Designed miniproteins, single chains, continued (5). Designs and how they scored, part 67

Each design is a single chain, and the fold is of that chain. pLDDT is the mean over its residues in the fold that is shown.

## One batch from the design tools (miniprotein)

Design m18316
Fold by ESMFold2-Fast:
Structure m18316 (fold): chain A 71 residues (1-71)
Amino acid sequence: MSEEELDNEVKLALAEIYLTLGKLSYERGDKESAIEAFKKAIELAKSVTGEYRDDAERVIKDAEELIEKIK
């Protein structure tokens, strides 16, 4: 595993963590924190390249759909 591969794995993992935190915030009724977490998930996922790009695109789509749902 190269440093580039490890960096992309870490970015994807952080994006997934923020997606989960956003869902938890929404379930608690904290709409503002949920939207902020989803935006961070999208930002991190957009920076993912190479092998993990398809997984990152799923995170982006899920986060965008959840933002639209809770707007």
Scores: mean pLDDT 81

Design m18317
Fold by ESMFold2-Fast:
Structure m18317 (fold): chain A 100 residues (1-100)
Amino acid sequence: SSFEESLKRALENGLPEEHVERLRKLYEELKKKEIEELREELYRLATELFGPEEAEKLMKELEDYIKKEGLNEEEQKELLIQAILQLELEKLRKEEEEKE
């Protein structure tokens, strides 16, 4: 899976194991959430990383993609979870680099 591959690469590239474990726990928690909660979490993370203008653009691009591809609820949930995990991984990478 793309997420498991991303975790392996992060560990191999020196991301602390505690951060990898945190991302794994986040993945399990995100799987339990409803689509609306996942959208709110993604918007929050994108706003923290990129600001509100870029966050709104990202959300619009995801909605356009969902409509274009005709994604069902399960596929929408997987897409949102993957986007959240990628943003959280990017945040953790930046935090570790800034500490150096």
Scores: mean pLDDT 76

Design m18318
Fold by ESMFold2-Fast:
Formats: C-alpha cells, sequence, structure tokens
Structure m18318 (fold): chain A 106 residues (1-106)
C-alpha cells in the first residue's frame, strides 16, 4: 500500500547511499529544527535542535528526548509533541533500513 511504497523508496535511497552511488545528506540541524517547529509550533533554539539531532543519531528513545526537553525548560505538552514527531521519524528510518537490508540479501 502507500506506506509500503514509501518505505520501499526510502530503502532504495539507503542502498544507493551504502553502495557509494549517491550521498544522501538526510536531515541537517536546520532542517530538523524547521520540520519540528512547523509540525509542532514549538520554537527550538539552534543548540536544542543540534542536541535533538544528536539524540536521534544515537538512537535515543522518545522518552529520553522528552526528558531532555523538560530539563531544558520546555513544557510537558511541547516536549511530548516534539518527542512524538521524532519517534515517527526514527520509526520510518529504521523500517527503511531493515527493508534495505532485506532487499540486499534477496
Amino acid sequence: ETEEFKIFLEAQILIAYEEGKAKVVPNSDEEIAKYLTEKTGVKLSPEDAKAIRQLIDEGKTPEEIKKFLLEKGYSEEDAERIAKLVEELMQRYNKAKEFAKKLKES
């Protein structure tokens, strides 16, 4: 279905990247900050956007990201909205990565 097709396309991009045929620069700090701000309405500082990106790259859980935001002074509601959106991004990336691996083994 539509979601499976999208995961398939993401998997193809990852395969091309791993084979050195194309370098995909996914999300810069600015792109992540812009995406999170536009989707949640929460204004992120550049430092917090960089920290969130590092947490995403490290595979931290949405709960850990929410805790980080609460410690930085964001409200419970704002922290939850950001963490939920980050969880969706991480799940999409992980599914694409797993699918790419299966395609390479086929």
Scores: mean pLDDT 66

Design m18319
Fold by ESMFold2-Fast:
Structure m18319 (fold): chain A 85 residues (1-85)
Amino acid sequence: TEEERKRLEEEIKRLKQQVEALRALMEKLGIKDPAVEEHLKEAEEHIRQAEAALKKGDLESARKHIDEAKEALNRALQELARIVS
């Protein structure tokens, strides 16, 4: 539906903003960590896949990739929390 598509577009926008914000925070703090970087790249790839799926009208695939991006971002945040503790 149009409502579902709009909801998924907003979730993708939010995820992109969160990834950019986390990268900016790490740059300001001078933090470089391979595990955080790996999970951020994973999130970015799933965001890209979600956008591609939405463009094709595949809402189910878009939703799955959004969920995977959220999981990857959550893992990046958990690793970062360990570093700054």
Scores: mean pLDDT 88

Design m18320
Fold by ESMFold2-Fast:
Structure m18320 (fold): chain A 63 residues (1-63)
Amino acid sequence: GPLLAQILQRHEGLSPEDAQRVADLLDAGKLDEAARHISELTGLSYEEALKRAQAAKAVADAL
C-alpha cells in the first residue's frame, strides 16, 4: 500500500515509481520478486535486499 511505498522510498532511496512497484509485489506476497527488484535497483546483495524487504513490510504491517 501507500505506506509501504513511502517506507521503501525513504529507507532504500527508491524512486516513487520503483517504491510503488516493490510495494505492489510485497502486498501480493511476491517477496522473492520484490527482493530481486530491490537488489537490482540498489546494488545490494539478494540476501540484504530480502532482509530490507521483510523489514519494510514488518514496519508497514505494524501500523
Scores: mean pLDDT 85

Design m18321
Fold by ESMFold2-Fast:
Structure m18321 (fold): chain A 81 residues (1-81)
Amino acid sequence: MEIERLVEELRKIIEEAKREKGPPSTPSQVAALAVHATELDMAGATELSEELRRLVKIPSLSQEQADRALDIAQRALELLA
């Protein structure tokens, strides 16, 4: 696990989600973040990891839930960096 690489990947996903913000785009970016849930937990972003795991269990992720996950991801990224 490389924290610097993880932080860089999170920045890219979050920035893309913010620029393409809309119902179909943001949920897809949250799903991309969920692929890194285990790495986030190992890096100390346990709350984000838990939120992403919960959201992935929802068959139809809402825009509001996706926006919440991205906000938490942004804070976790700042804590990891």
Scores: mean pLDDT 67

Design m18322
Fold by ESMFold2-Fast:
Structure m18322 (fold): chain A 81 residues (1-81)
Amino acid sequence: MLTPEEQEILQRLHDLLGEAQDLVDRARAEGRMTPEEYERFRKLVDEARELAKQISDPELRERLLGTVDALEAEFDRLRAA
C-alpha cells in the first residue's frame, strides 16, 4: 500500500511526466525544440527519475523508471533528426 507521502510523489510524477510528454509532442509537431524547451525537458526527466526512485513498490518503481527512459529515448531520437 502506498503511503500518503508516496501518493504526493506519484501526483508530482504525473505532472512532470505530462509536461515532458507535451514537450516531446510539440517538438515532433513543429520539427524543432528550442534550447529553453530542451533544458526544461532535461529538468523534468531528471526530477521524475529521482522521485520514481523513492517509490517503495518495486513493480511500480520499475514501470515509472521505464516510462522516464522511454520519454528520454524518444526525445533523443527527435534531437538526432
Scores: mean pLDDT 82

Design m18323
Fold by ESMFold2-Fast:
Structure m18323 (fold): chain A 76 residues (1-76)
Amino acid sequence: MSKKEKAIKILEELKAETPEDSFVHLRLSELIELLKNDKVSVEEVLRGLEGLREVSLSLGDEATAERLEKAIEELE
């Protein structure tokens, strides 16, 4: 599996565990779509994932933040 495919798997699993009406679920859907688009830079997606991780930490959701960090590490 490529680094991108591993990251997508982590993000899709995390998305399945979040409520469909949540901000995190919507943002994960957007970032997964961007990551699957070969015209979008991985660096742009990394910035988006880092932003979502920061938001998750500010909300006290350390588990979601940890899963996002793992996806970020797979893309680096």
Scores: mean pLDDT 82

Design m18324
Fold by ESMFold2-Fast:
Structure m18324 (fold): chain A 97 residues (1-97)
Amino acid sequence: MDPEAALQAAKRTIDNLVAESTDPAEAAVGLAELALRIAKGNHPLRDEVADYILEKARALPGLTPEQLALLEEIVTHAKNGDVEGAQAALDRLRALA
């Protein structure tokens, strides 16, 4: 797949997740699960996709500072390919939902 086409497909998936979510906490967990999936893969545009997830997370209305901090932690682990760190932070985020 063309890297640009793959990036655009990832952005559409992220945009659809945010648009379909009825609760900011559900949207945050969904975005975090996408970040964990990126951490598990060797995606050529991983940093760009992870940064886009974080951009959308920061735009979510009603997200608490603690939920946002955990999502930023998950995205950081995802950019580093740290699956264990991303999973641990995601488990903490789910406990807040």
Scores: mean pLDDT 80

Design m18325
Fold by ESMFold2-Fast:
Structure m18325 (fold): chain A 95 residues (1-95)
Amino acid sequence: SGGEELGLSAEGAARTAELAAESGTATSATAAGIGGSGAYASARYAKDATEEQKKYAELAGEYARRAARYAGRGDTEGAREYAEKAREYAKKAKE
């Protein structure tokens, strides 16, 4: 189940990044930053997950934080590119 918790954390990060890119609001950008940080922390401190799952969850978190940064400055196109990368790695983290 450790890998399942990581997959859910990465999924949450990707979802908040997508919402930030879609809405372009400060609130959604803040949520994406929090979600990304959460996935990163979950990956770093997970004990019952593979190294590959940890790596993918960490990358999903990093890209969600980047999406948040771009959304926060009004760059919804840049936010979308990083949200797509966050989604890609979140899918890999669930495997």
Scores: mean pLDDT 82

Design m18326
Fold by ESMFold2-Fast:
Structure m18326 (fold): chain A 77 residues (1-77)
Amino acid sequence: EIDKLIEEGERAFKEGDYDKALEKFEQARAAAREQNDLVSELTALLKISKVLEKQGKFDEAERYRKEALELAAQLSA
């Protein structure tokens, strides 16, 4: 369940386990894409970007943030 993967990722993030947080959020993104759940996919992309920022991977975080903005535009159209 996508919500459970996001919750597990958030728990890992709060514990400082950024690698586990990324793993869970990437799993949530994959599940959301499979289900064509654009809202959950957007949520997962934003959370991945946040974890990457904490790891100092700013260029990678920026790419995920842009992908999230593109997806948000599709939801608003």
Scores: mean pLDDT 85

Design m18327
Fold by ESMFold2-Fast:
Structure m18327 (fold): chain A 86 residues (1-86)
Amino acid sequence: ELYEKAKKLLEELKKAVEAGDPQRVIELTRELMRVVDKIPDKEKQKEILEEAMDILSEGAERSTDLDVQIALGVALIAAAVHLVSL
């Protein structure tokens, strides 16, 4: 259930990144981090965090909007901190 919820949040995060919505990117990243912390399998946590970082990194490369780039950077740092804390 938690892993499936995390995967659905990744799909929503990808859509928010493609839409260039900085507030939605931050909201979804925070919710994803909360869900990831509850997943008992560290390998599944790592998989979700690495996928989130890929989505955010690709978005940062494509975005020309400063507010979107800042939101993507903050979200990417949050995902990276969770990954190194596993």
Scores: mean pLDDT 86

Design m18328
Fold by ESMFold2-Fast:
Structure m18328 (fold): chain A 58 residues (1-58)
Amino acid sequence: APSQEELIAAGEAAIRAAKTAEEAQRAGVRSVIDAGNAGQDAAAVGRALAETMRELGW
């Protein structure tokens, strides 16, 4: 199972690669779901990815 750091890194990469706000939002939601399924802290992953979206202007 991926670590929390790996899930955050994958989510950040997907959000940074997104061309639309909708694509960025889907990438963030997917990473939070993946974190929950992996038994990681989904709320912490969600907060980290929300910061990345804010930084990128999504």
Scores: mean pLDDT 82

Design m18329
Fold by ESMFold2-Fast:
Structure m18329 (fold): chain A 65 residues (1-65)
Amino acid sequence: TLGLKLYNAALLVNEVKKIAEEEGLTDEQMKEAIRKARELGFNAKEPLTPEEVRKKAKEIVDEIK
């Protein structure tokens, strides 16, 4: 559902922003990380757990930096 997509995307975007700020990403890297987080969140078929959010957000930031 649209609600699930928005929920998962919001969780991933918020976690990615937090990690990216801690890692000192540039503005362009931050935009790319947010874009990937939204895409991943929209494509998730089930609600993401806190553990999965942390894992996926870290993977996104690690791929970009």
Scores: mean pLDDT 83

Design m18330
Fold by ESMFold2-Fast:
Structure m18330 (fold): chain A 58 residues (1-58)
Amino acid sequence: TAADIRAALEGGLAALRAHPSTALARTVLGEVGKVMGRPLPLPATGEEGLALLERLLG
């Protein structure tokens, strides 16, 4: 649902803002992709992962 997607995005953003890393960003995008029912691109950096999640949320 849209609410599940938003919750996953918000949780992922919070986690990455607290402890940014490329590995965490890839893990978070993988989990968000599962909730959305589609694969998301793998970020090259934690910063790129944050930017991708922020675009999806807003």
Scores: mean pLDDT 75

Design m18331
Fold by ESMFold2-Fast:
Structure m18331 (fold): chain A 77 residues (1-77)
Amino acid sequence: MSLNEDTLQQLVEHWEEHTLGKLPADIKVAPLPPELKKVYLHVLLYDPEQAKALEKLPVDELKTALEAYAKEHGIPV
């Protein structure tokens, strides 16, 4: 599926209202700034294997990994 940055931004806005209701235990992502939540959604949709690797990381390392992913894929943070 093809996604653009506008779609990812929309998903970030809806995550806290709608998507998080479907992911009640996603405490690792909850403390992240909205820009990094957008990056995490991008990983879930474009790179599911990377998403599995990120789930193994503690919050501090997850933040660093998401920032690195954003830089590599041109996602603004």
Scores: mean pLDDT 64

Design m18332
Fold by ESMFold2-Fast:
Structure m18332 (fold): chain A 86 residues (1-86)
Amino acid sequence: MNEKQRKEFEAEVLLAFAEIYLAIGKLDLKRGNPEAAIESFKKAIELARQALELYREVGASPELIRQAEDVIKAAEEGLKKAEEML
């Protein structure tokens, strides 16, 4: 793969893990564990921001950039909800 394709693939892998942590955070909230949810949402934000930076660096499509931004937004909303449960 060329450098751009490799960075896009790395961003896709990071975003996939961010989506997994987002799902874990949502499940922890449903189970009434806000402390665990906070940790998962923070990790989702971290990974999705790394993916977004890589997508921007390689000039990825607006759709890929939006997908990463949507995960960040969902995780930030989840984090706020979890913090309100403390």
Scores: mean pLDDT 89

Design m18333
Fold by ESMFold2-Fast:
Structure m18333 (fold): chain A 83 residues (1-83)
Amino acid sequence: SRRIGDQGYDLALQGRVDDALRLAERALRGGDRDRAARAAFVAGVQAALQGRVDLGLRGADIAERAGDLDRARRARRFADRAR
């Protein structure tokens, strides 16, 4: 069966930002930090590309809470460019 974080990543690649961030948060709460950070990063970048700055910042926050400071920083940079 697919992991929740992998499902979040797939939804993020489809531009389904709200669903992707929800699954990234669930993956993080389930202890799958690496998959949570990856899904949150891609969702945050997609949110920024859609002009949805607050969701871009949520993706960065999830990646940071997952311990992936590099992905968090890059996601914030995309959100800042969308301002």
Scores: mean pLDDT 88

Design m18334
Fold by ESMFold2-Fast:
Structure m18334 (fold): chain A 93 residues (1-93)
Amino acid sequence: SSSQRQQAQSLLDQARDYIRQADRYLDQGDISSALRSIRQAIQLVNQALSLDPSLQSQASDIYRDVADIYDRMGMNDTADNLRQRADRLDQDS
């Protein structure tokens, strides 16, 4: 429904806000807060996809943005795993 799509889009917008917050935390050297923010972003993306699976392309973009944050923290293997998940979401559309 349009209501479920609006709710899902709101969750994705919130996930993007958490990613921007994580970037700001990393700029301040607060790795623990950055990590909590990106974990929250992933949870919101999963909730959004549960409400509207057609948003896979936007979810894929958010996973890549989260991967970039993990790279900034030196967690390159975790970043690569998220990019692989993003690629799978794009293929399974």
Scores: mean pLDDT 88

Design m18335
Fold by ESMFold2-Fast:
Structure m18335 (fold): chain A 58 residues (1-58)
Amino acid sequence: MLEEMLEELAKEFGVPLSTVKAVAMDLSRQNRKAYSLSQVDEFKKEVAEELRKKLAEE
């Protein structure tokens, strides 16, 4: 499930799951990316990149 991936990212970056979900929702809304299994790896990579960026700026 997508949520398992987001939970792993939350633990890896040491942020609340809600923060990761917010970033994922923002990216999915902007890019219209479907939450499909075939795109999970790319989506995880994009969420991780945005998390790193936001943590550096906030």
Scores: mean pLDDT 70

Design m18336
Fold by ESMFold2-Fast:
Structure m18336 (fold): chain A 89 residues (1-89)
Amino acid sequence: MKEELEKKLEELLKSLTEEELKKMLEYIDALLGEIEDKKKQEEAREYGVKLGPLFEEIARLIQKLKGVELDTDEVLKIIRKLLEEKLEE
């Protein structure tokens, strides 16, 4: 079961282009309050509306894989790290 969840998460991440991965990181940075540029923060939040269902699915998979209920900020940090690792490949 956990192996299937990890495979599903990996498939979702692989379905994203490099550009989409970067925009997802910007959305997470906007949610964490790490973007100082208001225009970039607004653009990231607008893109986040389009990514909402995909982001929620990734967040749910992470919570299931960890076997614990995580705070939104902890989930965001885990997703951010996974996206950064994927971009470095």
Scores: mean pLDDT 70

Design m18337
Fold by ESMFold2-Fast:
Structure m18337 (fold): chain A 81 residues (1-81)
Amino acid sequence: SFEELLEEILEIVDELIEDPSKLEEATARLTEIFKKLSEEERKEAMKRIGEHVKEKKASEEQENLVLQAVVRALHEVDLER
C-alpha cells in the first residue's frame, strides 16, 4: 500500500539523516520505491518527507542531503520514461 511505501521512505530518510555516507544507497532505494508510486503519490510523498524532516528538526545540511537524495531519485525515474 502507499502507507507502507511511505513508511519505508521515511525510514530511508531517517537513516540518511543519521549517516550521510548512505546518500547513494538512499537514492537507489528511493528510486525503486518512487517507480511504484503514481505521480500523485510521489507529490504526496515529497510533501510528507518535507514535513517529517521539519518535525525531526533536522539541520539545514541534513535537509539539503535528504532533498538531494529525493531529487536524484525522481530524476532517475524520469530518465526511464
Scores: mean pLDDT 85

Design m18338
Fold by ESMFold2-Fast:
Structure m18338 (fold): chain A 82 residues (1-82)
Amino acid sequence: DKERKLRLAREAIRLGRQALEAEKEDKEKAIELMREAQRKALAASVELGKRFQQALEDVEKGKGVEALEEAIAFGEEYAKKL
């Protein structure tokens, strides 16, 4: 179902953007938002889920938000092509 995948991908992108904003002030809140984003992303696409998983691992290890920004961008392109 393309509509369900599109909805889940958009939810993951929204949560990812909220996590990116939250990370500047509250890392733990950002991690919680990223866990939810990863679950939604995985339900839409295994590849999108893996990208959000990498983003979560990087933030937890203090490696910054670059992978999160990349996961959001990938999700936006995935949603456009669906």
Scores: mean pLDDT 89

Design m18339
Fold by ESMFold2-Fast:
Structure m18339 (fold): chain A 64 residues (1-64)
Amino acid sequence: SSSDIPGLVKQLGDADPAVREAAVARLSRLVDTDPAAREALAKEATESKDPVTRANALRALSRP
C-alpha cells in the first residue's frame, strides 16, 4: 500500500542485500497498482545520492 512506500524506498539502499532485493520485488509489484510507488521510484532513480539506491529504484521500475 502507499503507506509502505517510504519504508520500502529506504530499504532499497539497506546494508543487507536480502532486504534490498525484497524491497525491489515489493515496489515492482506496487508500480502496477499504486501511482505513488512509480513516482517515488522515479524520484529515487534520478535524485538519490546513493548509487545503490538509484540502481535498485531503476530495477524496480523495469521489472515486468
Scores: mean pLDDT 81

Design m18340
Fold by ESMFold2-Fast:
Structure m18340 (fold): chain A 93 residues (1-93)
Amino acid sequence: SKEKIINILKEIISLLKEARDRATPERQARLDALIQGVETLIKMIEEGAPKEEVIAALDALEQAARSVFADDPGLREKIEKLFEEAKKLIEEL
């Protein structure tokens, strides 16, 4: 379901925005880029972009999230699980 995928991605954005509110200015810039990336991924899905392009964009965002949250393993694991859940649903489209 596209709606379920979008809802998971919106949950990721919510977590990223919460992290941003507590972040240093340097980390806020990285989080803003990541938030914009997830918002772009939602638009790609809504506009019916090819599955391969959607998966490639998701994989790039998950890798970026791992880098941003290298020092926060709890939040990193939570965000990674949400990306993997979204990816599984995209592969079933």
Scores: mean pLDDT 88

Design m18341
Fold by ESMFold2-Fast:
Structure m18341 (fold): chain A 93 residues (1-93)
Amino acid sequence: SSEERMEEARRRGAELARRGGEIAAEGKKEGNAAKYAGGVLLAIGGALGAALEVLRAGGSREEAQRAGEEAGRAAAEGSEKAGEAARKAGRGM
């Protein structure tokens, strides 16, 4: 169903964004700018992917934005900056 697809998209997006935040935190701790940037980009990808899949499943813009915000919160657990970037990307849809 569309609801099941939207739920799965939110779950996958949040998990990818959480991993992105973790990688960004590791990169910052290591002084590795490339790893930090990779983590931030992964978090953005999680948020955008979740939002786009929600829209594709017939969800509203508001539902897509909520998916992006959920991914942003997951990324923020590891990196506040990755969380900010993910939320901004989701809102820019």
Scores: mean pLDDT 87

Design m18342
Fold by ESMFold2-Fast:
Structure m18342 (fold): chain A 86 residues (1-86)
Amino acid sequence: MEEVLTPEQLESVVAGLEENPDTSPSAKAFAIVSALLLDRQRAVDLLQRLAGLKREDAEEVVRRAEAQPTLEDAIRLVSERLREHE
């Protein structure tokens, strides 16, 4: 899997995740972090769309993910937050 997705590739991944409600938190986290690499607002919108987070909570998660030193750490942080919400 590519480390950075194009907007078109990201939308394709998100559509697949939305069709499969049982998709793992880590798969959702990967899509959200990929969105963050394109645009902070896309990541906030995806957290609301894929995880049902309130905008304020989604913005906080994005801020914390941005502070992580690696993409793997950001994906892990988002994945853990999604598990806590479930």
Scores: mean pLDDT 76

Design m18343
Fold by ESMFold2-Fast:
Structure m18343 (fold): chain A 62 residues (1-62)
Amino acid sequence: PASLAPVPAEELEEAVLRASGRPSVLGIDPVTGERAVFSDVEAALAGDRERMAASSDRAKLR
């Protein structure tokens, strides 16, 4: 579609650098290798991962 204006390479590169170089901006799960858009997701991923681990551990510990 032609409705969206493309992000210039320089701005995109800066955003990637900021996100990739600073995990506080981009949430990345080292276990799955997935990327997130903002630091809030990093906290959410940490919380969700603990919930998932608890669920899996409960099945294993039972």
Scores: mean pLDDT 50

Design m18344
Fold by ESMFold2-Fast:
Structure m18344 (fold): chain A 80 residues (1-80)
Amino acid sequence: DEIVLSPDEREALRTALELVREDHPDWSDEELVERAVEGYLAMRRSELLLGGLSRSVVDKIVEELEPTVRREVRRLLEEL
């Protein structure tokens, strides 16, 4: 499903990306995108698993979310 990050999630990620870019100017935009996507998907996976969904269902949901999350993280970096 096409899921856009919530306003609170976008603001938290934007703040984190700004701080990380300042502290790690040697990291590429691609590295920032990969790290942010991995962190978000790991958090989402944990929430779904602890919410009682089966591992197989969670894996499918996370796989479907990844392209949308990656696109939204790239948009956030472009806004910086």
Scores: mean pLDDT 79

Design m18345
Fold by ESMFold2-Fast:
Structure m18345 (fold): chain A 79 residues (1-79)
Amino acid sequence: AQLNAVATGLITGKLPLTAQNLQILAEALALPVENEGELQELGVIIRQTAKEEGALPVTEAKLLKVLQKAKAAYLKAQQ
């Protein structure tokens, strides 16, 4: 899926934290994003969550866990 490819690329650093790549991630996760700063925060959260989960090398199970935790962390940050 496009989401899995983009998320994996962002985690591995093969894809940069651009607004375009982060928007794909935000839309697929149904996250409320109001500005470019919030997109950049999402990018930082996903990379940090991947490091904490030891997600390299990326597997489907690790990716799913990282995406779930990153979504929860982002929503908590928006409180």
Scores: mean pLDDT 79

Design m18346
Fold by ESMFold2-Fast:
Structure m18346 (fold): chain A 70 residues (1-70)
Amino acid sequence: APDPKTAEVNYRLALEQKKQGNYLGAYLNYIAALAAGHPDREAVVKELGTVLPQERVDKAVRDADALAAS
């Protein structure tokens, strides 16, 4: 089930990690935010695109969706 509070916490952590130049940490927290069902999915995907090459973004989003469904 979606957990908007956990999603928001992970999204906020991802933004902080990105500001610190920790792109791996940002990536992992963006994926966690998507898997938790963040209500602003489009904003999270856009931010994920700033830390990953575009060809990897679509796969990362699909992997997060699969994780959320499991």
Scores: mean pLDDT 81

Design m18347
Fold by ESMFold2-Fast:
Structure m18347 (fold): chain A 113 residues (1-113)
Amino acid sequence: MEEFTDALTLEKVVKREDGTWVNEVSNELLVPVPEYGLALSRFINDSLSDEARDRILALVKEVLEKGKLSEEEIKEAVERLRDIFREEGRTSQEMEDAIKMFETALLEAQRNA
């Protein structure tokens, strides 16, 4: 069974019987990116340029490969995500919510590592 990780929450992504991919916890619809083993929300996937999406996927991949991050490294990763959204000219509430979800996921991963 093919397995993906939600890029913003770091939670498991599963395939439903209807062929849709969802976050196992939230049931949010996600778009798999097989090259990274990650999945993106429809909002992120459809609203950002290919370059911005690749930068987000690369950032999350680096975070996952490192495993445990320091508090300083978490702040740096969150600011990198914020800079990607700013460069795309996106400052909506949905982007701020995505940034907050990512920060929360990294802090939770630090506590559980």
Scores: mean pLDDT 79

Design m18348
Fold by ESMFold2-Fast:
Structure m18348 (fold): chain A 71 residues (1-71)
Amino acid sequence: MLDELLKKLLELEKKNELLEKARKLFDESSDYYSKAYEALVKGDVDTANEYLDKGLRLTEEGLRLLDEARK
């Protein structure tokens, strides 16, 4: 019983670590999307595309960690 509870606690802690990592990646991604939007509003399409690409890469990594945390 205690060994099973310890295993579940370790798995939960592992999931929380992955979720925190994903959260940080999504926060960074959100910041890049915000910068991309501001660049678009100013008509700076090249800068907007750079920020959008960076944001998408961070989003993909965050989603990968979320998928891992769900298992």
Scores: mean pLDDT 84

Design m18349
Fold by ESMFold2-Fast:
Structure m18349 (fold): chain A 80 residues (1-80)
Amino acid sequence: MSRSETSARIVGLVLRVIGDVIEALMEGKITEEQAKEAIDEVNKLIREADAMLRAGVPPEEVLAWAEQKADEIIEKIKKA
């Protein structure tokens, strides 16, 4: 997997999580505070993924890590 392909897939993951957070907030399933916490975790995921790619971590490892972190964020909003 290329760095560009991995970056595009991470963008897709981020957009999915943000979409899920917005929908949950609009449906009244989570509080505004919980939505802000989830968005903060997404921003942290982006920063850490960028740092890993810049440090030469294999793109496939970065993607697998990002997928796991995205799932953790989604699980938190589903449990709220």
Scores: mean pLDDT 82

Design m18350
Fold by ESMFold2-Fast:
Structure m18350 (fold): chain A 97 residues (1-97)
Amino acid sequence: GHVWVPTGVKTCPLCGTETDYDSIWKSKIDNITVCTNKSCISAAKREALASDNPVGALFSVLEALPSDAPEEIVDNSDGWARVLRPDDSPEVAEFLS
């Protein structure tokens, strides 16, 4: 898979949303920058389709991004953030801990 690295910036360059967490990542190989915002994920997919290798770049984006973007962002060591919700099951809360 592709290597995703933290960008070190608080503002998503694709959607312009400021975040308090290091949830914005840049692919080292495809140079695609994403956050966990649904709009940003959609924009990243469009950018992948417009790249020199659209199939490979889109696959990399889909491989690295979560299937559904959270409404709020919580930092985690895996590089993608998901909000812990009060009604999350104990199994889900344990997984995200």
Scores: mean pLDDT 49

